# Ledger of designs, part 92: designed miniproteins, single chains, continued (3)

Each design is a single chain, and the fold is of that chain. pLDDT is the mean over its residues in the fold that is shown.

## One batch from the design tools (miniprotein)

Design m11206
Fold by ESMFold2-Fast:
Structure m11206 (fold): chain A 62 residues (1-62)
Amino acid sequence: SAAEARALAEEQAKRFEKAAAELGKEAKVEVTVEGDTVTLNYEVDGQKGTTTLRAADLLASA
């Protein structure tokens, strides 16, 4: 479900932020879910990026 995909994406976002912090970087990740698409908007040391994932792919990886 979209809620499960959001929860998994938020968990991955937390892991990413922790990994960045261990490298001395400040990272923020925002999760947006639209239908079957999960969008991750991230910012690391002022650099912004966006990655899109299929909810089904995220659920299959859990």
Scores: mean pLDDT 76

Design m11207
Fold by ESMFold2-Fast:
Structure m11207 (fold): chain A 71 residues (1-71)
Amino acid sequence: SEKEEILRKLRELQEKAVDAIKKNPSLYEQIEKLLLKALIFANMYLETGDEEFKENFDYYMKKIEELIKKA
């Protein structure tokens, strides 16, 4: 299901984010804020079906991935 796919992506990204923070603790606050935004938009999309929330979810997921790659 789409919900299972979104939750899987969030879980995998959270694991990578923890590893990035361990290597560079200064990333903690920035990653935390971006993860919170991704979680909010994921939840809003799953509740409403509004594609705008999915686009925002994808945007924040991408920003987190870019940030952790720099760690």
Scores: mean pLDDT 86

Design m11208
Fold by ESMFold2-Fast:
Structure m11208 (fold): chain A 86 residues (1-86)
Amino acid sequence: SELEEQARKDGSPEVIAELLIKRAKKAYEDYKKGKLTKEQFDRFVERIKATLEAMKEYWISQGADPEKVEEILKKALEELEKIRKE
């Protein structure tokens, strides 16, 4: 996927979190336009959350600062919940 290619080219936690949030916002826009059901949108958001949690372990294993990774994840999860409640 394009997201996976971007992660390969620029694997920083901040960039990947930003890309995943942009994908969630696009999915929400598609949901509002009737292109996605509520259930499809909710599953998409849950998949993004799972991806962020899995990638947290990867980034820490690659020498990323655990405190910074946790802060990035927390902000991304808060942004996802805001998108989901709109």
Scores: mean pLDDT 79

Design m11209
Fold by ESMFold2-Fast:
Structure m11209 (fold): chain A 86 residues (1-86)
Amino acid sequence: RIPNPDQLIEGRIRQAYMDMLNGDITVEQAVERISNEFGISRLDAINMLIRVAEQELERLPPEEQGPVRRLIEELRRLKEKIRRER
């Protein structure tokens, strides 16, 4: 049982987001990690990762937003691919 699911989930998603930005894992690996860890669908995991990435864009100076915008685009492409695969 998760005592504070929103904060725990957000923290783990933010870690996966950072691992993707650093090139430590692929977008697909991050989605699988979150999906397996919380027992949620890959689509839900992608939506959570996009949300965290969009929140981080607001904190970054314009010159650092490029990699995050690219990551969001890759997540959105993966989401569409999975949605079509069902």
Scores: mean pLDDT 78

Design m11210
Fold by ESMFold2-Fast:
Structure m11210 (fold): chain A 95 residues (1-95)
Amino acid sequence: SLKERIKKLYEEMENNITEEIAKELAELLVEKLMKYLPKEKEEEVRKAAEEWAKYVLLAYKYLKEGKEEEAKKANEEGLKAIEPMVKLAKENLEK
């Protein structure tokens, strides 16, 4: 039906917006961390930032569904993903 096709279009739009937001979040974090890290670490930082952003969006999705425990767990996993890069950036600041 036309109604079902419209629903699919809205779902595809939501997915596209979500993926675009994840990319922007990852890019902002890469920019921030790369101020304190050498250029050779850029690929590793980008991978960590992309994983962090993925979990941030997953947490947001769970919160929208009223799943507070799953959202908290997703946020914790995201923080774990970026922790090694944040630690390296902090060590470079202490030099």
Scores: mean pLDDT 79

Design m11211
Fold by ESMFold2-Fast:
Order: sequence, then structure tokens, then C-alpha cells
Structure m11211 (fold): chain A 81 residues (1-81)
Amino acid sequence: MFTDPRLQEIYRLVLEALRRAAEGTDIPEERLEELAREIAELAMREQDRSLPVRELVTLGIFMANLPPELDRDKVLAALEA
């Protein structure tokens, strides 16, 4: 898994949000894990140490190519739960 604790935390938060947003869809778990990894990597690419984890997660979600069955607004809302 990730060696950077911050990257691992971002991955965990994103994966939880993706799983909640994907409830009732046919998106396989493997694809959600792949998307969470992509989003976490995108979020950490700039690695501005002053940015809070939530802001990095939000940036990664906006930069990622989500499948059409997955509503970005639902993913963002799931981060609050």
C-alpha cells in the first residue's frame, strides 16, 4: 500500500466516499479502488504541505475522470458523512 501516511489517509477517505456514492450502481469494487488510487495520486501530485487533507481530496475528485454512473456531487457529499 502507500508508504506516505497522508497519501494513505486521502486514499481511505476517497474510497469510502466512492463506495457510498456508488451504492446501487454496477461499478465493481476493483474499479472504485482504482479510482480512489488515481484521485489520491492526483491530490498529492503538487504536494503543497499547507493544504488540508479535505482540500486535497476535493482537488483530486475534480481532476479525476469519474465514470458516468458516479455523480461527483454525491462523492463530495459522502466526504461529509
Scores: mean pLDDT 74

Design m11212
Fold by ESMFold2-Fast:
Structure m11212 (fold): chain A 55 residues (1-55)
Amino acid sequence: SRAERIQAMIEENRRAIEILREKREELPKGSLRELLYEFVIGSEEYIIERLEEKL
């Protein structure tokens, strides 16, 4: 169903965010790379929020 597909997408994106957070913790604080990871994580979280609204 559509709901099952959306739930699968949310779960996959949540796993991706967790991996990105782990990688971010390995980066020097205040680095440009850290800021890029924070931006990507925020974008992924925004996508999840939009997907959850469709359930």
Scores: mean pLDDT 86

Design m11213
Fold by ESMFold2-Fast:
Structure m11213 (fold): chain A 79 residues (1-79)
Amino acid sequence: EVDKQLKLAEQYAKKGDIDGAAEHLRKAVDIVEEKAATLSPEEAKKLAAEFQKKLDKVLSNLDEDSRKQVLEKAGLAVP
């Protein structure tokens, strides 16, 4: 469940466990990517957009340094 993994990532990051946060964030991304690979381009785009909205909300609840560290350790693009 993507929402559960994102919630765990937020909770781990807030208690300073950046590695734990990155692990759960990576798991959420992997679930979304696996689903997107089985969908039509239109459905995959919608799924990606909904995931990005949820991810942005979680990241907005973290301080800037925690956001950068979690994204980097999860192997995601750092802005």
Scores: mean pLDDT 80

Design m11214
Fold by ESMFold2-Fast:
Structure m11214 (fold): chain A 59 residues (1-59)
Amino acid sequence: MSVEEILDELYREVLRLLREGAPPQEIVRTVRKFLDRLPPSPEDTRRLGEAINRARREA
């Protein structure tokens, strides 16, 4: 799976959890799972943050 696919999956999962009213702890756990799947990179970390921010805006 490419970085783009991982980030899109993260966005959809976080958006779903937010819309379902999941507690912040569940969202943090989900984000950590995706971080473990991404190579450590400042660019990928920034893009991860942007995906989370977009999910929060849409929720």
Scores: mean pLDDT 78

Design m11215
Fold by ESMFold2-Fast:
Structure m11215 (fold): chain A 88 residues (1-88)
Amino acid sequence: SMELEKKIEEVVRLYKELVELQEELAAARAAGAPEAELAALEQRAREVAERILKLKEELKKEFGEEAVKKVEEALKKEHEELIAKKKA
């Protein structure tokens, strides 16, 4: 369904945002950024992670275990693409 596909796309988008925030946090730590800046990035990463978990729970409740499998497959594909881009 369009609703399932759209929600899966939102989870993937949030996952990409989480990875970018984690990379930004790692770079900020390496550069010796102020603790307030590090805390703000950590807070954003936590909020995005919590939203991903909530969407996964909503997908499971609305569409069942098949939707969870589709989310995990989409996330695995995105993770593999991100790793491939970094190695290139």
Scores: mean pLDDT 84

Design m11216
Fold by ESMFold2-Fast:
Structure m11216 (fold): chain A 81 residues (1-81)
Amino acid sequence: SEAAETVLDAVELGDRSTDVAVQAGAALRVIGEGVEAYLGQLSREEREALLRALEEGLARSTNPIARAGARAGLRLVREGE
């Protein structure tokens, strides 16, 4: 799903990048208006996949900006149900 890909891309880019601006940009993609627009169109299975991606990102990432983005994403997905 597009939302799950956005979350995984943001977390992965944040974890792999050494540039703070790139890490911040990656995290903001997760919490941005674009992700919120797609959440209403997700199936139950897609929402479960997105929740798992966000939880895995939080568990794996040591980057505070990427982790903040993942937390914001988790809140948005849970509020959609």
Scores: mean pLDDT 58

Design m11217
Fold by ESMFold2-Fast:
Structure m11217 (fold): chain A 75 residues (1-75)
Amino acid sequence: EPDSKITVGAAVDFFLNVLKLSKEFILQHLDKLPLNSQDKDFLRQALEGDTSALTHKISGLKVEEAARLLQQLQA
């Protein structure tokens, strides 16, 4: 299965700057995302300003699924 890994920093940039979601909105719905608990923890830390979390790598496909779900929840 083709799965390219991206950094949590890249995922945060995608959510905030491409999809124009707020940090508060993402944090509110974080537990609903198709990510494991560790990836959710790193994403939460990065959204709260912890730069050490930005280098953690996650599945790009899971980030795409999370983005679609967040957009659906916003509608």
Scores: mean pLDDT 82

Design m11218
Fold by ESMFold2-Fast:
Structure m11218 (fold): chain A 85 residues (1-85)
Amino acid sequence: SPRREVLRAAVEAIIEYAKKLLSDPNASEETKKEAKRVYEEAQRLLDEFDTLPLEEMEQRLAEIFKRVNEIRKKTKAPPIVIKVE
């Protein structure tokens, strides 16, 4: 499904974003703690990707995006860029 492929790309983008924050020597301990949560949630979603219903995938991804937005507001971390069709 083209929609499922877009969701996979979004999850992978979130994982890479979290990795960058975790490896940033200028990131605070608070930023790293939140990035670790985002990383773990995104990895779980990716592990279950082929078995989850599309609606559940979208709901869990939306929750992860809320956490990413909280990191951005609280820590002034850079935004995620996701390409969508």
Scores: mean pLDDT 77

Design m11219
Fold by ESMFold2-Fast:
Structure m11219 (fold): chain A 77 residues (1-77)
Amino acid sequence: MRLVAGRIELDGDTLVAILVFDGDKTRIEVLVEGPEPGDVLLARGRAALAREFPDAKIVSERVEGHLARIVAEAPKP
């Protein structure tokens, strides 16, 4: 897989990064770092994913400390 696009947004004290990888399927990683609880960080990441990639399906979610990571896949165009 190769990174083909990336977007980073700062929303107050919360950083949201969206990374798009090309491969057999389009893989999308959303990284959310901030002072909020992990479930709130995941909700922010899910909202960002749904806004940018409404047809993507979440394949994994993980929280470690103040970082939430969401991995999603979409069909290759």
Scores: mean pLDDT 80

Design m11220
Fold by ESMFold2-Fast:
Structure m11220 (fold): chain A 113 residues (1-113)
Amino acid sequence: VEEDIAEARRHVEEARTALKQGKPDEALAHANRAGQAVTRALSHPGLTEEQRDEALRLLGEAVEIAVQAMGLSPEEAKKAADHAVKQVRERIDAGRAPAPSLALPGGGFPPPK
């Protein structure tokens, strides 16, 4: 969890720097990596409320940078970030975080034969 949050924070910083330097492709790539790290952090069963809030804040920053890198206005970027954070928070509250390692009762999936 802490490693995923630290990775997300680093990629947000790199994305922001790339955007400021006029490198939208690099900014978008780093923002996407930050989003992946946030998704991993939010999927941990031992996530604290403080860690959850930090991860959601980093998600918002990553989305805002990605939207600006795609050529949209700062106002549209903020709206997209607010919407993404709200959607993820509602999903967590309603269905708990999606479990990337969700185990079905009675075992895993056998290889196709």
Scores: mean pLDDT 71

Design m11221
Fold by ESMFold2-Fast:
Structure m11221 (fold): chain A 80 residues (1-80)
Amino acid sequence: KIEEAMLRYVEALQQRNVDEAYEALLEFYKEIEKKLGKEYVDNILQRDIDYLKSKGIEVDPSLSREEKLKLIAEYDVKNR
């Protein structure tokens, strides 16, 4: 469920656990895509990637969604 994945993501960030944050973020994106569609999810992902770029992190646009989500989780764990 979306709310459960969000809570798990926040808890993983507090624990500095990259692997758990990544798994929670993957589940969150899958649940959002099922409910709101691919275009909505792609827009959120692009927004998060643009944020990483604004912080000086280069993100290869050819990376898979899963690889991009891992970069987001790694950044959030270290900077939250």
Scores: mean pLDDT 82

Design m11222
Fold by ESMFold2-Fast:
Structure m11222 (fold): chain A 92 residues (1-92)
Amino acid sequence: NPELLEKSRRESEKVALELAREARKYAKEGNIKKALTLLVAAGVMAGGSGNEKAIKEVEEALEFLYKESSDKDQEKFKLAEQRAAALRQAAA
């Protein structure tokens, strides 16, 4: 059913964008661990959506976190960024 598939993809896209937005908020507040956790979840949802714009938004949010984080957190962000990039390539 094409309608059901499209609806499912749109729902995944919306969730990915909401999680990415929430992650940016936590990053600005200095809650890097929470922000990273949300972005990992957002990356999975963006990949599931197949929407390139949603995947890009998650990647940009991860890059923002990387710049705001300490050296210790940057390694964890690099792994999350690589995962988001892989999901983007798989969806493209």
Scores: mean pLDDT 75

Design m11223
Fold by ESMFold2-Fast:
Structure m11223 (fold): chain A 72 residues (1-72)
Amino acid sequence: STEKALEALEKLAESEKDIKIQRALGMTAAELLRYEEVSEEELKELIRESLKLEGLEDKAEEVIKRLEEALK
């Protein structure tokens, strides 16, 4: 659900010390608000896109793994 996805993103942002990653998570959350429901695959895509905009595409796998744990 979108609510569960937003809570996971908020939890990640609160524990994140990298301002650029925190910004990418915030952009993902803002984009997510356009959707009533989002799949885990779509959420991962949004995160990859947001990280790429910040020049952090090499961090995408690490952030996505943390997201998967937060969604459990």
Scores: mean pLDDT 80

Design m11224
Fold by ESMFold2-Fast:
Structure m11224 (fold): chain A 95 residues (1-95)
Amino acid sequence: DVVEKLEELAELLRKMGLDEAAEKLLEAAKYVRQGNYKAAGEKLLEAADLLAKAGIPEDIVTQLRNAAIYLSGKNLEKASEYLEKAIELLRKLLE
């Protein structure tokens, strides 16, 4: 579920002190619930840009950018796959 993965990522980012990026992910989740996948993808790209500026590894940022592209294209299965990869990489970074 894309919404659950966006909310999980937001929680992880908030624990890292990346509150602005976390807020963008929660906005993306709200847009997904509304069926506005284009706006959701745009918010996810904004979150990815904030993570890049914060020095988060390119591998993680790339997963989020890919998720945003698929989300905007309404490919929820692929979007969910890339969000899961981002979550796994971020959890390893925090350990």
Scores: mean pLDDT 89

Design m11225
Fold by ESMFold2-Fast:
Structure m11225 (fold): chain A 89 residues (1-89)
Amino acid sequence: AAPSPLETLIRHRKELSPEAQEAFDKALEELDKAGQALMEGNIDEAVREFEKAAKYFEEMAKLSDNPEIQEAARAFAEGVRRAAEELRG
C-alpha cells in the first residue's frame, strides 16, 4: 500500500527547509493540543486547534517545491479540516 500522508511527511522531514520544518512542528503541536482538548471534552477548543494544524500543513505545502511533500501536506490538511467539521456537527 502507498504510505499515508503523515508517513510521507515524516520520511521527508530532513529534506524540508527550516521554515517548512518549523511549520510541520507547529502543525504537530496543534494536533497534540487538539487531542488533549478532546480528552477534556473541550470540543470547541479541539476544532480550533485542528484548524490551526491544517493551516500549518498548508503553509508547509507552500514552502516546499517537492510535489510529494506538497501533495502529502495538502492531503493531511484536508483530513484535519474534515475532522474539525465532523466535530462541529
Scores: mean pLDDT 82

Design m11226
Fold by ESMFold2-Fast:
Structure m11226 (fold): chain A 65 residues (1-65)
Amino acid sequence: SIGKLAAARLLAVAGEIEGLLRIEFDKETGKWVFYVKDSEEGRELARQIRELAEEAGEEIEIHEL
């Protein structure tokens, strides 16, 4: 489905950038949940993920730890 392709793109970007702690899929909400470091790198990663999700029309959650 389109949602699976968008999720795969988000995972590919996250895998290339430092500051990622964890990725989960919430099956109840159908959203990908990203955990990033409370750091400059983590905030930059969060920004990139939000941009890609907006481009793909996908809903996501991001938590800074």
Scores: mean pLDDT 71

Design m11227
Fold by ESMFold2-Fast:
Structure m11227 (fold): chain A 68 residues (1-68)
Amino acid sequence: IAAITAAVAAKVATLAAELNLTAAETAAILATATAIISAAVALGSASKALALALAAIDITAHLLTAAK
């Protein structure tokens, strides 16, 4: 779980730098990814949790960029 959270945080930081995201946008992406990780881990699938979190980060970051 800690390793998945660290990987997600690193991905969010990279996207924030590349897409010039605000602190609020970065926090929203991280919150969404964390919720997905928690839900999927509760269902017993750490690998699915990571895949869903990474997909959610990518989609959310691009939607925020498109909205600017």
Scores: mean pLDDT 69

Design m11228
Fold by ESMFold2-Fast:
Parts: C-alpha cells; structure tokens; sequence
Structure m11228 (fold): chain A 92 residues (1-92)
C-alpha cells in the first residue's frame, strides 16, 4: 500500500541519518583517543535505531541516550547536540 511504502521510505531515511550520527560519534571518540571509538558509536546507534523501530516514546529514547552518552564520558554540550539530532531523526 501507499502507507506501507511511505513507512519504508521513512525507515530508510532514519537509518541514513543515524549512519551520519554514527560517523560523527566515531570522529568525536577518535579525537579523544578512545581505542573503542567505532564499537561505542556503532552500539549506541544500533540501540537508538532499535528503540525507534520498536516505536518507543521520544522521551524514553532521549533519556536512555543521555544516560548512555554520560556513561561513555561524552561532554554535556555534545550530549545536547546528539539528543537534538536524535529528536530531529525521530520526527522524520
């Protein structure tokens, strides 16, 4: 159906935008000399994608993302930037 096609196109766009966020996080962790930069970024983005696909509320996704980024030692200003990007991706 047209609705199903629009949902599939939305999902594909969400995946592409999350790949961009992943690349940003890999770069961020690499600049901070984190040897696990790629693994941390990939795992984080996969968890966010899973929550979006499971249709979790935005507030729950943002709360879990904030906690995870804080555990990874991400600076508060970068956390706020990442959360804003996740909110924009969710609204696609």
Amino acid sequence: SEEKRKEEEREKRIELELEILESFLIMYFSINKDSEAAEKAIEFVEEILKMIKEKKPLEEILEKAREKLKEMGVEESIIESVLKRIEEIYKI
Scores: mean pLDDT 83

Design m11229
Fold by ESMFold2-Fast:
Structure m11229 (fold): chain A 97 residues (1-97)
Amino acid sequence: SEAKKNAELAKEVAELLLELVRLAEEGAPREEIERVVARIAELTGLSPEEVEALLAAAERIREEDLRDVDIEAADPVTRLARAMVEYARALEEGKLK
């Protein structure tokens, strides 16, 4: 079933995004962050530009507290970083299935 394959892929990508956010928040080494981003890119077919954006967003999570950021005034990388953190929290809280 195509739907089953898509659901399994979505779950694996969600788990990798959760790991990526956790590693970035913990200040993990860059090589660990790059490894997780490379796996997401392999599974989803991200372009080199999208990979660079995801790496930049992970570094933003690592360097900044994003909770009080004015999202309407934020640059695209900061917006992506905030969206990743919110998605990871929703997954941890069981709000997404």
Scores: mean pLDDT 79

Design m11230
Fold by ESMFold2-Fast:
Structure m11230 (fold): chain A 80 residues (1-80)
Amino acid sequence: MMSKEQTRRAMRDIIDSAKELDLDKDTVKYSVRRLLLAAGLDEETAKKYAEKIAELISRGDYEGAEELLDKVLEELERRR
């Protein structure tokens, strides 16, 4: 599984690609879901948070997207 720092870095890469390449919301959602699965989230939780994070990115709320990712990763760490 990816480390917390690797996951945060990959999320910044997704955000940068969404900004620079004008990626559609569904493409962003797919990339975020794959990232959350690689970070160790289950399918249903990854799907739920990928939708929320992609919505934030589509609105230009990049800080909110990163904050939500950090909360999700903190919850995952607490469950270990």
Scores: mean pLDDT 81

Design m11231
Fold by ESMFold2-Fast:
Structure m11231 (fold): chain A 104 residues (1-104)
Amino acid sequence: ELEYELDLGVIDVTRAVLRVAAKKDPEGARELLIRQIAKLAGISEEEVREMVALPDDEFERRAKELGLPPHLVQALRALKEGNLDEAIDHLERAWREQLEERYK
């Protein structure tokens, strides 16, 4: 219980930092999002950068091949479109779902 609550606290703090960064330093926020998505997906930051640079059809194929969770795919789509707030929301959902599965 306590470990789960502490992990939820890390998500809340990370989200707050990302939202502030998105307003003050959008480029830095994008870099932080790439790093966090890579950690949750279990892939490299370079692979995340490659994916967001792909054409939409190739991006969808790559996401399917990697078996990425739906909210993580949505976070990457938002990042491709430059919508940092939407990317942060989907990242938070993906991270919470991963924690819920871990503590089942």
Scores: mean pLDDT 83

Design m11232
Fold by ESMFold2-Fast:
Structure m11232 (fold): chain A 85 residues (1-85)
Amino acid sequence: SIEEKTEEIYKKYSDIINKFLSRGMPISVANSIGVSVMEKELSKYSLEDQKEIYNRLIERELSQGTPSGQLIADMLRQLLDERLK
């Protein structure tokens, strides 16, 4: 399902971001790496599924209520607008 695809992608890029942050990498660099992994995973799916997953990931990041979640959500919105409008 689209929910399962979203959860799988979210887990992958979040794990990568957290791993690099734990190693002392700057948040902007860790986020960029995680988002790149997210894009690569999304490229396997149809454009319709990609748009839906982007929107669900944005909502999830915003629902965390954290500065980090807001930064990632803003990056995802920009990519959605540039690539899938």
Scores: mean pLDDT 84

Design m11233
Fold by ESMFold2-Fast:
Structure m11233 (fold): chain A 65 residues (1-65)
Amino acid sequence: SDVERAEEWVRLKARLEPGAEISVREVATETRVSVSSASEALRRLEEEGVVERVAPGVYRLLPVE
């Protein structure tokens, strides 16, 4: 699904660039999904502790163990 595609990209980005900030719009553009799908992916990943919301539509990638 589009949401799963966005989630996979964000999880990979978190491994490569922990501490970096990403936007909903960047995720949507890079994964070629809708803003709604990218937003849902980031919301789910925030619930899992993969990202932290730092501003409206902006998330920080958390370090992986």
Scores: mean pLDDT 83

Design m11234
Fold by ESMFold2-Fast:
Structure m11234 (fold): chain A 76 residues (1-76)
Amino acid sequence: SLEEDVEELLRQREAAVKAGKPENALDPIDGRPFSPDEPLAVDPLSRRVVAHAEAYKASGKISPLSKKKFDKIEVV
């Protein structure tokens, strides 16, 4: 259901934020702390949250972790 899909997305965001090391507590693109309340971009090679989705799109779509360009990136 839509409710279950939203809960799964929030759990994925929360888990991704918690899995980050202290040095990854801030988005390296926009400098803001990661929040499970807004869309987050996931690096397809590491499966880690690497930026806010909007910051990633605005920055030229280059993952700060893998240093590779992904025109389509997973958003959680």
Scores: mean pLDDT 69

Design m11235
Fold by ESMFold2-Fast:
Structure m11235 (fold): chain A 63 residues (1-63)
Amino acid sequence: DRERIRRAIEETARRLGLSPGTVGAIYLMVEVLGVPQAAAARTLGLSVETVRRALREVRERLA
């Protein structure tokens, strides 16, 4: 489970041109901690669209 999530994060990062740490932070803040997407985007210095795209890609890889 944890390794499957890690691989989904790494592949999403590769596809979107982000660092794995950035995608991991997005996933942790929104999916695990329940932080709103706009608040996560502001905290990480990203656009809301980037946060939405990263979450969509990770969710698709975990489906």
Scores: mean pLDDT 84

Design m11236
Fold by ESMFold2-Fast:
Parts: C-alpha cells; sequence; structure tokens
Structure m11236 (fold): chain A 56 residues (1-56)
C-alpha cells in the first residue's frame, strides 16, 4: 500500500539523515488520510520524528 511504502521511505530517510520538509508533510498527510489505525499511527510517528530531525 501507499502508506507502507511511505513508512519505509521515511525510515530510510531518517536512517540516512535525508529527511526533507516535503517528505515529512507527505507522511503527515498520509497519516490523516489512512483508514487503518495502526498504519495511521506509524505514519504519524515517522512524520513527528522527521519533523524533530529537521528542527534539531
Amino acid sequence: SYGKKLIDEGKEALRNGKVTPELAKRLSEASEAEPDDALSDELAEISYKGTEFIKK
């Protein structure tokens, strides 16, 4: 699914220090649109971590 692919992309970006504001926004928007609660929660968590990484 799109959400799972985006989670994998977000995790890889966090691992490599390559999180962009655009990726963090896509993760946040995908979380809001995701009907699966578990996937929505994981998307939100990765979005939050990405935002924190950018702010560092």
Scores: mean pLDDT 79

Design m11237
Fold by ESMFold2-Fast:
Structure m11237 (fold): chain A 81 residues (1-81)
Amino acid sequence: SLKDKLLEVVDEEAARAKARHPELAERVDAMRAEVKKILEEDPLNFDAIAAVLARYSAGDPVLEALARRIMLRMQEIVDES
């Protein structure tokens, strides 16, 4: 399903970020948990997803890059659906 594909993107990007930056693991997991909560309720609520990603990544360039990658990959999946 669309939701499963979007959840997979979040899990893949979070796992990759934690492997490269283990010191950020707790912040990555917190961001992942909030994004997954929104996806479980409404997978097309991109405004809420973008707001959560912006809030949790604010002030950290690694997390900001992660947030941007998640949004781009999710948008590609939705646009191809």
Scores: mean pLDDT 85

Design m11238
Fold by ESMFold2-Fast:
Structure m11238 (fold): chain A 110 residues (1-110)
Amino acid sequence: KKDEEKKKLIEQGKKKTEEALALLDRAAELSSPEQQRILENSKETLKEATKLATDAITKGGKSEVLAGGIIAIVGVSVDAELMGTEEGKKAAEAAREAALYFSKAGKLSD
């Protein structure tokens, strides 16, 4: 049933979010103080956006809310990639994969 597939996609999205958060922490360790602040803001945005996307998918919320969450996750991926570090690039890739999983899960909702 679609419910089981949706659950798996949400779990994969959450796992990729956890990978991205860990990689953002690693990027912050290698960054200047101003870059560390940007990465800290990116981490908070990623946590908030992931929660919004998960809640929208799980509770059948408005498609606009889900789209906003996905866009925010993609925005974090751009910020991470622009850091120019290997960890930032990997964080960007993980965040983009999280956004893709949440997008796929959302399409399985009514």
Scores: mean pLDDT 81

Design m11239
Fold by ESMFold2-Fast:
Structure m11239 (fold): chain A 89 residues (1-89)
Amino acid sequence: SPDEIQRILEEMKKLLEELKGIKKKFEDPSASLEEKRKLYREAMLIESRAIMLSMKVYELQGSIPPEISQIVLEMTKLMNEMQQLLNER
């Protein structure tokens, strides 16, 4: 239903904000490698949840709205940036 898709969009937006928060902690120069690995694992779980929600939207309406696609793309960018930071240290 439209209401269910709207609720999913709101949850995905919240997940994106949580992922942005993790990235800020990940960029803290005082954070240890072990803490950064834990943060990256938390980030992976958030991204996995968002992907599952986008798949549910596809099941409900046969298409992914551009706003949801944009959230997934932004999450992918944040994940790639965190992975690069792990590889550089």
Scores: mean pLDDT 88

Design m11240
Fold by ESMFold2-Fast:
Structure m11240 (fold): chain A 85 residues (1-85)
Amino acid sequence: SLEAQAQRELEANASQQADIDAQLAAMQATLDALAQKYKAGKLSKDEYEAAKLTYQAMVATYELRYDEAQELLAQSQKLADKILA
């Protein structure tokens, strides 16, 4: 799930800042693919928004804006919970 994946990715990145650039690039590519699916009507707004917030949280973590990253992750989590309900 996006929720479990987002938590694992953010936690791993927090321990290895050197790997963040590679994971950001991979997440950006994933987000671009999800944006195309969203435009095609094959992805829900909530799913796309959760992925976008997760990407923004990873960027904030890389820039040492940890408080902002935590807030973005919390918002992504709420959307993921709504999708799974």
Scores: mean pLDDT 73

